# Designed miniproteins, single chains, part 93

Each design is a single chain, and the fold is of that chain. pLDDT is the mean over its residues in the fold that is shown.

## One batch from the design tools (miniprotein)

Design m3216
Fold by ESMFold2-Fast:
Structure m3216 (fold): chain A 82 residues (1-82)
Amino acid sequence: SELLREAAELLRRAAEEARRGDTETAELTAAVAISVMKSEGAPAEAVALLEAAADEAVAAADAGDLEAAAEALERAAEWLEA
């Protein structure tokens, strides 16, 4: 619960960074969330969800769709808090 909340907060921060055009910073912030979850022994399904969201966000940002990148990260944060 605490770990998932921390990861969700990092993903929301990454979404904000992506939305304002700081896509490299957003990628690093999302990578930190994934690293924290892996280091703390989070469930494999939660780690996979974060990795998929990060990949989707990178693809959207590379296409110039910053809003889609932010939405991918925000959706992952919402799922972790459900």
Scores: mean pLDDT 84

Design m3217
Fold by ESMFold2-Fast:
Structure m3217 (fold): chain A 86 residues (1-86)
Amino acid sequence: GMDQARQLIDQGRFRDAIDIARRDRDSVSIRRAGIQAIRNGDDDTAVESGRELVRLGHYDLARDLIDYARQQGRDDVADRIEDIIR
């Protein structure tokens, strides 16, 4: 659930948080995990969060994640997520 995903994010377990949030279709926790992954330099997990948001149809949240990555100077992560959206 949302509380479990939040605890995993707080522990730096971003991929595990995405796995739980994906099961629950919890787009808010997926985006939160992606933001924290960007902040912590976990590029692959950040891209995976964007991929899951796109898969769930939340293109708006995926674009927010792209904008956040660019704001943090993580153009590589932003470009990788943008390629998923096209």
Scores: mean pLDDT 86

Design m3218
Fold by ESMFold2-Fast:
Structure m3218 (fold): chain A 55 residues (1-55)
Amino acid sequence: SANIQRIAEKLGVSVESVTNALRLILEGDEVVRRVLLHDGGLSEEEVEAALKELE
């Protein structure tokens, strides 16, 4: 997806790594969410848009 690809490029990781991180968030891993927002420099809107693409 376009949002997952943009996140992967921004973080310098694979699309697979981003997809796996987002799946952990959907399973309730709020630590992974916090890492993407605070350490990854992502907005809540970017994370929610990418999560919606996996639903």
Scores: mean pLDDT 81

Design m3219
Fold by ESMFold2-Fast:
Structure m3219 (fold): chain A 87 residues (1-87)
Amino acid sequence: MPSMRELRDEFIARIRALGAQARTLSAAQARALLREFGRWAQEVLEQMRARAAATGDTAAFERELREVLAAAQAFMAEVLAHIAALE
């Protein structure tokens, strides 16, 4: 099973790949990508929160969560800017 750090690293790697992909998409395709990304990101966030609650020791985990949220927000902003430039 993936560790919390593996989940975080995979999340950031996927954001990098999706960002490159989004720049080749039409506005409609990029909006669909954002919708799919939002659902996936929410699932990752829920898994991370559930794991933190189960362990009771959340200090290091809180840092990983903040990094994931910051990366997600930055990615969404970049894709929205791309869509705005096309419309």
Scores: mean pLDDT 78

Design m3220
Fold by ESMFold2-Fast:
Structure m3220 (fold): chain A 78 residues (1-78)
Amino acid sequence: KKEELKKKYEELVKKATDAQNEIDRYSRELEQAAKDAEKLPKEEVEKRITELTGRIGDAMRKYVEYLKEAEKLKKEIE
């Protein structure tokens, strides 16, 4: 039973790491969108920035949720 909880804990830590990688990826895309702003219509730039900011926010929420669930499981394992 505790082995199963440990496996779930490790899986959640990995998911948190994946969410952190998503934040980094979307942050780089956001930087690129800012550089490309001169090439695109204002409306398209605003949409792109809003979309990427939203994705970063979603990834941050997932990161926090995974860490919270991992902490709960860690206490249950101990």
Scores: mean pLDDT 82

Design m3221
Fold by ESMFold2-Fast:
Structure m3221 (fold): chain A 86 residues (1-86)
Amino acid sequence: AKEIIEQTITDVDKERLKLFLEKEKDDKVLKEQIEVTIKRLEEAGKLEEAEALRELAKEDLKKAMIFAFGILLNLPIEAAKLLAKE
């Protein structure tokens, strides 16, 4: 079912990704967090950001996590992509 209230990206979502970036090294867990973030972005109506994250996750899971964190900080897609390349 589609909600009439869009799911907003929250500080909880940002802190969750930050902790997984810093503490978790297991690619399976990182992939699961990327999938959760893609779903959250889609629920928030950020479809372009969700698609960019999905594409980047196919290249490199750690870069995808950094990109996702940038998007949750409200960086533009291009700025988040640049951050992920560092």
Scores: mean pLDDT 71

Design m3222
Fold by ESMFold2-Fast:
Structure m3222 (fold): chain A 78 residues (1-78)
Amino acid sequence: SLLEKLLLQSQELKQEIKQALETETDPARRAKLERLLAEAEVLEKELKEDLEGDPSAETIVAKALELIGLQEDLRYLQ
């Protein structure tokens, strides 16, 4: 399902952020990565809850756009 794909992508994003944190030495960039990780963890939790429910198409689109935004934020920090 689309939700399962979004959940997998959110989990992959979390691993990418964790990997970036292992090599980042700048405290300002580390703080941004830590905030991004927290936002990705919230999204993962919400997607797990959506998978157990019957979310609207609008909810699924909103989660996809949120994931894209987080992916772009990570890209700009690298």
Scores: mean pLDDT 87

Design m3223
Fold by ESMFold2-Fast:
Structure m3223 (fold): chain A 96 residues (1-96)
Amino acid sequence: SERLRKLEELARRLEEELAALPDRREALARYVRLQLRILGVPEEVAEAVAERILAAETDEEVQAILDEFVAEHNIRERFENMSEEELLERLIEELS
């Protein structure tokens, strides 16, 4: 219950931060970076993906970046191999 309470507080803060961003692209980049970090992707790599999303001119380019990254870094396999408890702990760390 303590972890759940902390997660709810951090989730509320993240929602406020994302809602304050004027650009949907910035919100998407922020969200994708957070997800990649939770899945154990190094900060350097997660930031590079976020920068590519911000630089993309079309939604098609964004989708291509995401598809390429999911395949290259085994994102689906990383997600499937993590427990709910592990994902929660990493989420708390990244939002702290």
Scores: mean pLDDT 72

Design m3224
Fold by ESMFold2-Fast:
Structure m3224 (fold): chain A 86 residues (1-86)
Amino acid sequence: DEEAREELEQLMELARRLSELTGSEDIVREVEAIREAFEAGRLDEAIERLKALKRKIEGVRPRLSPEAKEAADQLLEEIDELLEAL
């Protein structure tokens, strides 16, 4: 699905921005795992990982700087769009 692939690409860009703002590669690594699962046709795994990533971001959001919170909010919106597209 082209729409889901475009959303996944946007998700990766937002994850990289949040990584740059926080100094942590954990979120980028998780989005890479989601992309791999999606490309392999493991849609159930991709959905499970997206939901887990959403919970992780929501959990760290209160401790982020205002700029990192904006990046996190954009990432959460893209996760919701991807879950709807899958």
Scores: mean pLDDT 83

Design m3225
Fold by ESMFold2-Fast:
Structure m3225 (fold): chain A 116 residues (1-116)
Amino acid sequence: SAQEKAKKEVQQILAYRIRQMLNEKLGIEIDDEVLEKLIEEGPLGLQLLAKFAIALENNDLPKLAEWLEKEGLLELAELVRELNELLNLPDLSKNHEKINEVMEKFIKLAEELEKK
């Protein structure tokens, strides 16, 4: 459907933004091998960003939220659920500001957890 296509396009744009942030932090191109390495061996904040990018690309936000809850990362789990709900609403263009706010909150919280 047109809504499913729009959702997929937005998810890919958001995932690309996370990959760009990781590129800026690490000074290297963020391909799939780098994301996998960050998940396996990276500090927690980078693991969270890498998992978030993959969940966006694969439409697996609900699975990411469940994992975050099991890890005790409740605030991140709530943000992921809010984002998933926003992405499933009609007229994604009307929700771009709220989507960006949720993205920024997740990124900030992941970066703060990297320092603990």
Scores: mean pLDDT 85

Design m3226
Fold by ESMFold2-Fast:
Formats: C-alpha cells, sequence, structure tokens
Structure m3226 (fold): chain A 87 residues (1-87)
C-alpha cells in the first residue's frame, strides 16, 4: 500500500499482482524496473540501457529505492536483494 503510493508519486508505472509490485520508469535511454515482493519484503532492481551508462544507473537506482522506502515509512523493512544491469 504505502510503497505502491510512494513509487507512483516518484513517477513510476506501477502494476500490482497479488503480493508482487512491478514499478517501471524510463528516463532517456535507461529503463528502471523494480520488482517488489510484499510477503518476503524484498526488492529486485533491473536497469536496462547503453552499457556505458549502466554502472551510474545501478547506483542511482539503489539511492532512489532508499528514498522511496523512507518516504513510504518502510526503510527498515525492505531489502534490495539484487541489482541486474542489462545492456
Amino acid sequence: KKIEEAFKKAGFEVKVEGNKITATLTRGDITYTFEIDLEKKEIHITVEGPAERLPSAAIAAQFLTLAILVEAGVGDKYKITSVEAVA
């Protein structure tokens, strides 16, 4: 609930399927996909785009995740379990 609202406020397209939320944001040539498991309290991040931009995009995605979790009031509940970079 709060995490869904926080991602929507941050400009993401949000899809809810049972206990899973998929939040997607495209900025320029980088696409960010956050897969959130509400039951396990886990987040998997995928960043897609040009290989040269992926390291900075992966770092930015992790900081953005922390900001969204803090706004949702759940920063201490959810864990980023993986960050995947796709060229």
Scores: mean pLDDT 82

Design m3227
Fold by ESMFold2-Fast:
Structure m3227 (fold): chain A 84 residues (1-84)
Amino acid sequence: GAAPAILVDLSAGERTPELIERVRELKARPEYRDLPVVAIAREATPEAVERARALGADALLVADLADPADVRALQEALRAFLAA
């Protein structure tokens, strides 16, 4: 199986403070503490990069999660990132 990671969809309607709280709640669990945080955005805009940094994300990947082709490409990119 793929190495575990916390994936955060920046294209969802949630605000940055709400996403920070979700990541904090997950990382409060010992089993998730050391997992990398990967932010996903539709575009690599300066705003998306800043939001990923505010979340403490280890990586930012570009994908439209509504597009099945982008989801497949994201899975391949995640495997490469987690193997690095």
Scores: mean pLDDT 75

Design m3228
Fold by ESMFold2-Fast:
Structure m3228 (fold): chain A 118 residues (1-118)
Amino acid sequence: SLPKSDYDIPSDDLVELVKIFAETLRKIREIARKYLSDEEVDELLRKLTNVFLKTLNEIQKNPDKAEEAVKKGYEEAIKLIREFGEKYNIPQEVLDEMIKAVKEGYEKALEVIRKRKE
């Protein structure tokens, strides 16, 4: 049996960040499904999930730079959405809706990070 370790139990903040990004991905999926095939939606969500996981990894490695990691993840997510928009000729209104969902998700993530600083 494995010994009980604090490393095996996610912090409440980490769990909240995962929930925020999962909800953001769900909103983007609902928007994207109107204009992209299921395969293209899955590709977009996979790439966005990778940005999210990279952001979480940076927060865990450098907790003092967590806010910077969240901001960088936001910038990468927006860039990725814009690149998909160009590749698949997604209407600007739909891109703006996806970008709004990403912005709202990252603003909530920043609130979680800042709450730890009072």
Scores: mean pLDDT 80

Design m3229
Fold by ESMFold2-Fast:
Structure m3229 (fold): chain A 89 residues (1-89)
Amino acid sequence: ALSKAEKLSLVSRLVGEIAAVLARHDVPRERRQALVGRIQDAMVDAIEAGKSAEEIKEIALKIAEEMDVPEEVLREIEKLLERTKEELE
C-alpha cells in the first residue's frame, strides 16, 4: 500500500501533466490554473477522507467535465486519471 506522502506525490505529478495537456490545447493560463487547482484540492481532500482510487478518479473527472474542457482534452485527462488510479491501488 502507498503512504499518504506517495499518494500526494502522484497527485502533484498528475496535475502537472494535466496542465501540460491543457497548455498543448491552447487553454488560457488562468483557466488552466483554476482547473488544475480544483482537481488538486479535490483529490487531496479525497485522499485525506480515505476515499478509494476509483472515487478519487471520478471526483477529478467530474471537475474536468464541469469546467467545459474540449472533448479531446477530456479524453486525455481521463487517460491520465486512469493511470493514476492504477498507481493509487
Scores: mean pLDDT 84

Design m3230
Fold by ESMFold2-Fast:
Structure m3230 (fold): chain A 80 residues (1-80)
Amino acid sequence: MLLATVVDVVPLPRVPSAEEAARIAAAATQAALDAGAVKVEVTYDPETRSVRITVQAETLEKAVAAARAAADAVRREAAA
């Protein structure tokens, strides 16, 4: 099956703690899966203070929706 892949990068307003980074990654992964993603990878880069989200889904529309859901989860957790 051909999967659509979408990559999104979300800058963070501040450097998260290790616990905060883990919580952000978990929230982003769950949001993407709930939105229909088949595969999700979330990587935090401490040097750029950004989260890279890679999502694969059965259709481009699902992949875009899942990436948006994950990015929104990152922003919500980072604002808490």
Scores: mean pLDDT 82

Design m3231
Fold by ESMFold2-Fast:
Structure m3231 (fold): chain A 86 residues (1-86)
Amino acid sequence: MEEELKRIEELAEEYREEAEKIPDERARALALRTLEALVAGLKAKLAGDAEAEAAARAEVAALAAEWEALPEEVLAAVEEWAEAYA
């Protein structure tokens, strides 16, 4: 468990560093929140906490709806950033 938790935390840190480079503050905050919810879900799964895992999945679904609600200008800026760094 501890070794798996360390791997999750190391990957999460790398993804967080990339997300922090997103130029739009709303999209950056949403990406960081999505990463946090995904990490919480993985940690809950490793702990066998089905309730916490279900809560994390619900949070990810809610965050996906927030991504859909972002203005087209914000989404276009995120896509332009992603293309520049791809």
Scores: mean pLDDT 76

Design m3232
Fold by ESMFold2-Fast:
Parts: structure tokens; sequence; C-alpha cells
Structure m3232 (fold): chain A 105 residues (1-105)
């Protein structure tokens, strides 16, 4: 099973995009492509407010044929850097990241 340190060492940021002031990061973890999205529960969004901060709102494949995993993490003031989003995902949802990597590997 991958340690948190191994996940961090094997994570590469491919691109950063801002969408409605929210951060979207394309990354690879052990060569597996993931899209990380920061969603602010206090802003107008499809993310339920009751989830709170630094919680996984969604994790999975956007389609059955997709080779890219998607992870949506709730972050108040979600205009953060791609690196900050990666760090939060690995610290708050490491098991979810591992699951997505293993399912797509």
Amino acid sequence: MRSLEELRANTRIESEEKFLGLTRARVTVDGVPLELIAADPDKPSFVPKELGENVVAYAGRPSPTSKTGVLVLTVKNADISAQELVDLALEKAPETVRRLVDELA
C-alpha cells in the first residue's frame, strides 16, 4: 500500500486552471491522470454546504470510458494554487487518491 510520502513524491502537476475563481489542477500520481477541483461550499455551486471544509464532495471517473479520475475537495476561498490543492487532497483524502489511482492503473 502506498504511503502518503510515496504519493507526494510520485505526484506531478501537469496544469493549473481557474474556473469561476476556483482552482482546477491536472496531475499525475504514479503516471495515473487525475483532475483535482477545489469547490467553495459558501459560493453558488453544486456542492452541498453541509459537507464543510476539506471534505471530498466527489471522487470517481467522469465517464465509464475515462482514463482520468476526478476528485472534488471542499475548500473555503477555493482560489488556491494547484500545489496547495494537491497538498490538501493528499493530507485530507489520501485513501480516496489511492483508490482512484488503483482503479485506473
Scores: mean pLDDT 73

Design m3233
Fold by ESMFold2-Fast:
Structure m3233 (fold): chain A 99 residues (1-99)
Amino acid sequence: STVTGTLEIGGVKLPLTGVLEGNKIIFDVYAPVEGPATLTLSNLPSGSKLKGVFVDGKEVEYDIYQDGKLIPKDTVLTSPVEIRLYLKKGNHTVTLVLE
């Protein structure tokens, strides 16, 4: 199945479509600039907890926002949810690992 949303970086909003494979959601993204990025996910599977975020196969720091507030890690997520991370300019594979 697919997970849809938006990527926002450098004031630009881009459509986001990921593939759900087992416990992973895989997004191919393009960052036109380097900087803080927000992935807003519209249809995350119910009961999902986020275990980790990987960019190009490497684990990265991230924050989770819901209803405009920072939420603790290991919280059960509801859509829409924002995942905030840092991206370099260029093409990336972003993988969200679910518990």
Scores: mean pLDDT 87

Design m3234
Fold by ESMFold2-Fast:
Structure m3234 (fold): chain A 95 residues (1-95)
Amino acid sequence: SMEEILEEVRKLIEKIKENLDNPVEARRLGSEALSLILQGLDVGTPEEIEEFRKLLDELLRVMQQLPDPGTVATMRFQSGILKRIIDGRLEELRS
């Protein structure tokens, strides 16, 4: 369900905060969070999609703290794509 996806994304972000000194694990958790956000966008209400946008922004802020510039760059690229999908989805649902 959507509520379960939102809860899992929140849990993954908290796990990343606990693993900032472990770039390999943080990257794995970040990729899982991005995949769950993408899944949620297909079935979410506008309000739920706005929550995913906020979680994506939090995820990016947390991931930018990693000591691995390559991982940070990859996450910025992937989150940029998701933000465009979110904005387009919200425009369609509110039209």
Scores: mean pLDDT 84

Design m3235
Fold by ESMFold2-Fast:
Structure m3235 (fold): chain A 86 residues (1-86)
Amino acid sequence: SKEILERAREIAEKFLEEAIARLEARFPGQLTEEQRRVSALVALELVAATHIALAEFLGVEVKERASAEEETRWLQEWVRKLEAER
């Protein structure tokens, strides 16, 4: 469904924007916009995979993700909405 793909795109875009902002804060004025975007994509994929693996393996949450707790709630809400459409 195009609607499902659009929501997936919105989620990905939000994560990308957040990753770019973090890189900009960490390396202010040291990277071009393109370098930040590419680096953010790679870093986001690695960080997401690491957090998922750690959360499941250790049964704990990364404390630095406290600010992203709303993102987890939003993702769960989106998944529930997606299931309701089926």
Scores: mean pLDDT 61

Design m3236
Fold by ESMFold2-Fast:
Structure m3236 (fold): chain A 65 residues (1-65)
Amino acid sequence: MVVERRDMTMAEIVRLVEEAARAGVRLVVTLEDLFADPALRQAVQDALDAGDLDVLLPATLEVLP
């Protein structure tokens, strides 16, 4: 995964989340929208389940597997 692509995707999500928060709407995304690599998605899910990952996602964003 290219760092610039990940940062660009996160910046877009943050802006969308800010707009949704102003409207009082919760934004729902999949792990595929955040991470294109299935191995990386699995590693992130495993880290979340273990409590080892600090998720820096806004509270208004909900991530589906």
Scores: mean pLDDT 53

Design m3237
Fold by ESMFold2-Fast:
Structure m3237 (fold): chain A 110 residues (1-110)
Amino acid sequence: SLDELAERARRELTKIFEYVANGDIEKAKELAEKAAESLTRDLQRAAGAPVEVKIEVSEDEVKITVRHPAAGLELEIVVPKETIKKNPEEAADYVARALAGFAAQARAAL
């Protein structure tokens, strides 16, 4: 379900964002690679179609890109480090809700 997708995404992204907030960029990158794989599977299941998820962690931002190639749909979310540092969980919730919204759009595009 979209709610389960949002909850799982929020948990995984919160961990990544906590490491980013602490300046542990290498650990954040490692978790981001694993999260991209998990979120790809979850989003594909929710959308009912192949999707591509990429999570790029840098010193200044986290960029999440989601694509539904068959429908030509793309979502790019850039979360600045300053935003993450203020409230990692709130930033993660924002991204998780956006991912759930993308899955709903992708499903409707079939």
Scores: mean pLDDT 87

Design m3238
Fold by ESMFold2-Fast:
Structure m3238 (fold): chain A 93 residues (1-93)
Amino acid sequence: MVSQYRDQMMPIVQRIFQRMSDSQVQQVGDLVSQGVRNIQNGDQQGTQQSADQTSDLLRPYLSDSDVQQIRDSLLNRDGAMGLAMAMSRVRGR
């Protein structure tokens, strides 16, 4: 499941890195990391808040479909971890 979400998110994450500034990419990375922590801690309200904040930040740069896929990923553990792994992988290249 985590690797499936990672692979699904890779093209979207590549678009984030291509279309957004380094500071905006860092902000997205921080929100994704916070989302992973919120899910690991069972913080349902924090999980919803970080998903909404990430979506709002991405809307000017990504399609509605891409934003929805990112948001849906951040609402579950495997999706949030997969997205974090995709961001780490793109950053490391």
Scores: mean pLDDT 84

Design m3239
Fold by ESMFold2-Fast:
Structure m3239 (fold): chain A 100 residues (1-100)
Amino acid sequence: SMEDLRRAAATLLALFVQEVQEWLRENPDASAEEKIAQIERMKANVIAHVRREYPELAEEVEAALEEILRRATEALKAGASVDELIALLRETARELVARL
């Protein structure tokens, strides 16, 4: 059902944010460039997984991850702390899930 697809997309976005949060907590002193590069790698891994396992969600999840990366990149370039970035990622994912 469409509701099951929304729940799957929401779960994928939540897991992505959790993985990014865990990496940021383990690497708080990484440069903004290193943090952006790691988020981009994690995004690429999620997109590859979704295209293989859940192709019907690929467009929506890819668009959501692009928006999360865009906001994260802007925040990191503006000097956001790890805690500020984690809060932004969680809020952005919440907003995007509400639009599914």
Scores: mean pLDDT 88

Design m3240
Fold by ESMFold2-Fast:
Structure m3240 (fold): chain A 68 residues (1-68)
Amino acid sequence: SDEEIERLAREIERRYGVPVEAAREIARLLLENDGVLSREQAERLMREYGISGEALDKTGVLLLIRLS
């Protein structure tokens, strides 16, 4: 649901410093794919929203561990 996406997006933004727009897309993909986000999808989203590769590595690892 949109409410679940928004809740997860706020947590992602708060914990990892990801812009809210990127956090919403990450949350949507995670919910649609049972907590799994591919490296390719993560890199695409981070590139689109201007997040550094260092931030991507930290965000990707921590998000996947949290949601696994």
Scores: mean pLDDT 65

Design m3241
Fold by ESMFold2-Fast:
Structure m3241 (fold): chain A 72 residues (1-72)
Amino acid sequence: MVLARTTVVDGDLHGALVRLSQQAPLQPGDVLVVTYNDGSRVEIPVGGGGLDPDAVAALRPQDGDELILERP
C-alpha cells in the first residue's frame, strides 16, 4: 500500500524526505522506494530506528526522481 509520494526538487533529497514524513509517519516494516529518472529502483527498509543513514547517504537523486513510502 502506498502511504506517501513526493518528487526530488533541485537534487534536495533531505527536503523530499521531510515532505514524505509530513504525509505519513515512518513505521518499522515500511519501505522507502526511490525511482530514478532512468527507471532504476532502490528499496530501503524502515527499521526500528528509522531509515538506515548509510543507505540514505548512498542515494544520488536528481530532479524528477520519485520517492514512495510503501507498507506491505
Scores: mean pLDDT 78

Design m3242
Fold by ESMFold2-Fast:
Structure m3242 (fold): chain A 63 residues (1-63)
Amino acid sequence: MRYRVTLEDGKTLSEVTKDLYLPFPVKVLEEDPENNSYVIEAPYYVMQRISKAKGVKSIEEIK
């Protein structure tokens, strides 16, 4: 599934995902560094883990 992940200012996706020790790397489809936002492809359970991570501001599912 595809998700738009917005991070807090000063956080990078790699910093947030490293702390989660995910079993698979997250596929980054698009980057919007000006808004600190990323479109990623991941299973739903991985996104649940990311949503609880420190430094994540919001997550939105993309159709």
Scores: mean pLDDT 74

Design m3243
Fold by ESMFold2-Fast:
Structure m3243 (fold): chain A 70 residues (1-70)
Amino acid sequence: SSEFTEKVQKYVETLEVGTKIKVVTVRDPATKGLYVRYYDENDNLIGEGSVGPLTPAATREESEVELEEL
């Protein structure tokens, strides 16, 4: 949701440039919807948001994002 996105954005703004965050896309087998989880560099869950149902059906996808100055 937008509220979740704002919370994650505020957290990201407190991190130093170059801090890595891990983004994980997870499919809920009960709802068949996808949601995204954000983890800090210590693998602590810092946020979660629904992205709705997507096709093709992905059960789990992981990526690591490094924050950098644009």
Scores: mean pLDDT 53

Design m3244
Fold by ESMFold2-Fast:
Structure m3244 (fold): chain A 80 residues (1-80)
Amino acid sequence: MEDLEELLKHYEEVAKKLGIELTEEMREETRKLLEEIIEEKKKLNIFSMEQMKVQIETAMELQKIGREIDEELARRRAEE
């Protein structure tokens, strides 16, 4: 599916930009998840490639921020 391959390429590019190392397992899980989401959104006639790309970028940025918050909280706890 053309849409799936485009979104997977975008996911890999965003991961590279954010310095996230993708394992083969993460790529396979993401492929399955994206395939299901694309199918569901197309059934509901709400699929947008641009919106999906923004959602991927937002989710990965939030994951990075969450990791940075967890690391900062761990650092502060170690100073007590």
Scores: mean pLDDT 77

Design m3245
Fold by ESMFold2-Fast:
Structure m3245 (fold): chain A 71 residues (1-71)
Amino acid sequence: SEEEAKELFRRRVLEPLREAGLLTEEEVEQLLAATDGMDEAQVRRFEELLRTRDHPLTVAGLRALIEEAKR
């Protein structure tokens, strides 16, 4: 479901980055809003794209991957 997809994304992607000081609360809200309408398959696709990189992407990079995963 959309709610489960958002919760998964928040827990596995956004919260770790926020705890590491790489994202602010405002940026977490913006990225979470960008995942609106994203299903679980698109979240998994996003995670696979992230695993291609050794390190977390910038906010701009994360937004680009979210948009790509939603296509």
Scores: mean pLDDT 74

Design m3246
Fold by ESMFold2-Fast:
Structure m3246 (fold): chain A 84 residues (1-84)
Amino acid sequence: VDQAELRRAQEHLRRAITAAQKGDSEAAVRHLEEAIRHLERTGGDFSEALRHLEEGREAARKGDGDGAVQHVVEALNALEIALS
């Protein structure tokens, strides 16, 4: 697993949560897309986390900030399990 790519993905997930909580759908989508890209570059199998992030991106695109946050939290939980 590329630790630098993983750390960049986690930073973008944190920023996506903040943007979604503030109702900034455009910023939330952008940070989720960056997080997905960096997570894919880790070389690890994070398919469950990626599925949750795709759902979060769709929620953010619809302006559903609460839904976006929920999906990102689910992705972070899946990522923690995959790394344990």
Scores: mean pLDDT 87

Design m3247
Fold by ESMFold2-Fast:
Structure m3247 (fold): chain A 99 residues (1-99)
Amino acid sequence: MTEAERRIAELERKVAELKQRVDEAIKNHDVDGLREVVREGARLISEAVRLANDPSLTPEQRARANRIAAEASELVRKAVEYLRKITGKKPVLGGVFPA
């Protein structure tokens, strides 16, 4: 297996692990767990985008890296939406929450 294939496989594994962590944090209404998922997901997106920009990748490998970034982005979106739901963040009386 090439180094690029190994890196792609590692990121695919990390995305699968992140999906499990999102599902568990949602089930448990775990605010800190959801924040951690957002942080880790952002890192995964950055790593996948960096990999997709590697000129040594084949078009197929680049497509896989881009798919990893898209999946991680969706998991971050899901975590953020649920985090907003359980924290009750709406436009508030007094406007005190940083966006």
Scores: mean pLDDT 80

Design m3248
Fold by ESMFold2-Fast:
Structure m3248 (fold): chain A 78 residues (1-78)
Amino acid sequence: SKAKELLERLRKLKPEEQIKILERLMEEKETFSPEMQKKLEEKMEEVEKHKEDAEAITEKTLELAEELIRELEKEKAS
């Protein structure tokens, strides 16, 4: 699954690379559902507030990835 692959990649990347992935997701946010877009925007705001804290960036990035995985699983189940 792409979502699980993304989560594993995010865990292995440096915070700088994690931010680049989030920026790419934001650039393509129109591809996602309105609910997922809202979650993405909310988590990006949290990441921006903690952009100088590597641990916080990693934590927020993983939280967003988990929310995306959960949303994709709901879509498949529905």
Scores: mean pLDDT 70

Design m3249
Fold by ESMFold2-Fast:
Structure m3249 (fold): chain A 99 residues (1-99)
Amino acid sequence: MSKEELDEEVETALLILSLAITAHYSKNPEIAKALQDVAAAVPQATPEEKELIRKTVSAINKGDYEEAAKYAREGAEKSTNPQLRDAMKKLAEALEKAA
Protein backbone atom coordinates (compact mmCIF):
# COMPACT_ATOMS: atom_id res chain seq x y z
CA MET A 1 0.00 0.00 0.00
CA SER A 2 1.22 3.52 -0.81
CA LYS A 3 0.98 6.21 1.87
CA GLU A 4 -1.85 7.85 -0.13
CA GLU A 5 -3.84 4.57 -0.19
CA LEU A 6 -3.28 4.06 3.56
CA ASP A 7 -4.36 7.67 4.28
CA GLU A 8 -7.54 7.15 2.19
CA GLU A 9 -8.35 3.91 4.10
CA VAL A 10 -7.88 5.73 7.44
CA GLU A 11 -10.04 8.66 6.24
CA THR A 12 -12.75 6.18 5.14
CA ALA A 13 -12.69 4.43 8.54
CA LEU A 14 -12.88 7.79 10.36
CA LEU A 15 -15.84 8.87 8.18
CA ILE A 16 -17.71 5.62 8.98
CA LEU A 17 -16.97 6.14 12.70
CA SER A 18 -18.15 9.79 12.50
CA LEU A 19 -21.43 8.67 10.87
CA ALA A 20 -21.92 5.95 13.53
CA ILE A 21 -21.27 8.40 16.41
CA THR A 22 -23.59 11.05 14.89
CA ALA A 23 -26.32 8.38 14.41
CA HIS A 24 -25.88 7.11 18.02
CA TYR A 25 -26.34 10.60 19.50
CA SER A 26 -29.20 11.55 17.15
CA LYS A 27 -32.56 11.94 18.90
CA ASN A 28 -34.28 11.60 15.50
CA PRO A 29 -34.65 7.89 14.55
CA GLU A 30 -35.09 8.66 10.82
CA ILE A 31 -31.82 10.67 10.75
CA ALA A 32 -30.08 7.93 12.78
CA LYS A 33 -31.23 5.16 10.39
CA ALA A 34 -30.30 7.22 7.29
CA LEU A 35 -26.80 7.92 8.73
CA GLN A 36 -26.34 4.17 9.32
CA ASP A 37 -27.37 3.44 5.70
CA VAL A 38 -24.88 6.09 4.44
CA ALA A 39 -22.12 4.53 6.61
CA ALA A 40 -22.77 1.12 4.98
CA ALA A 41 -22.34 2.73 1.51
CA VAL A 42 -19.14 4.71 2.35
CA PRO A 43 -16.64 1.91 1.36
CA GLN A 44 -18.00 2.06 -2.24
CA ALA A 45 -18.08 5.89 -2.40
CA THR A 46 -15.78 8.02 -4.58
CA PRO A 47 -13.52 10.67 -2.97
CA GLU A 48 -15.96 13.37 -4.20
CA GLU A 49 -18.95 11.53 -2.67
CA LYS A 50 -17.02 11.06 0.62
CA GLU A 51 -16.35 14.82 0.73
CA LEU A 52 -20.10 15.56 0.40
CA ILE A 53 -20.78 13.03 3.19
CA ARG A 54 -18.15 14.75 5.41
CA LYS A 55 -19.79 18.15 4.77
CA THR A 56 -23.20 16.69 5.64
CA VAL A 57 -21.93 15.19 8.93
CA SER A 58 -20.10 18.44 9.82
CA ALA A 59 -23.30 20.46 9.26
CA ILE A 60 -25.36 18.02 11.39
CA ASN A 61 -22.80 18.28 14.22
CA LYS A 62 -23.09 22.10 14.05
CA GLY A 63 -26.90 21.82 14.29
CA ASP A 64 -27.29 23.29 10.77
CA TYR A 65 -29.87 20.86 9.40
CA GLU A 66 -30.71 23.13 6.41
CA GLU A 67 -27.05 23.12 5.27
CA ALA A 68 -26.79 19.37 6.01
CA ALA A 69 -29.91 18.65 3.91
CA LYS A 70 -28.41 20.68 1.03
CA TYR A 71 -25.17 18.62 1.02
CA ALA A 72 -27.10 15.33 1.40
CA ARG A 73 -29.38 16.29 -1.52
CA GLU A 74 -26.32 17.18 -3.65
CA GLY A 75 -24.77 13.79 -2.76
CA ALA A 76 -27.96 11.99 -3.80
CA GLU A 77 -28.11 13.88 -7.13
CA LYS A 78 -24.41 13.38 -8.02
CA SER A 79 -24.02 9.76 -6.86
CA THR A 80 -23.95 7.01 -9.51
CA ASN A 81 -24.00 4.32 -6.77
CA PRO A 82 -27.68 3.32 -6.19
CA GLN A 83 -27.09 2.34 -2.53
CA LEU A 84 -25.37 5.64 -1.68
CA ARG A 85 -27.89 7.66 -3.75
CA ASP A 86 -30.86 6.11 -1.90
CA ALA A 87 -29.17 6.50 1.51
CA MET A 88 -28.27 10.18 0.85
CA LYS A 89 -31.80 10.87 -0.46
CA LYS A 90 -33.36 9.43 2.73
CA LEU A 91 -30.88 11.41 4.85
CA ALA A 92 -31.78 14.64 2.98
CA GLU A 93 -35.53 13.97 3.47
CA ALA A 94 -35.06 13.26 7.21
CA LEU A 95 -32.93 16.41 7.67
CA GLU A 96 -35.45 18.57 5.74
CA LYS A 97 -38.25 17.35 8.06
CA ALA A 98 -36.11 18.10 11.15
CA ALA A 99 -35.08 21.60 10.00
Scores: mean pLDDT 83

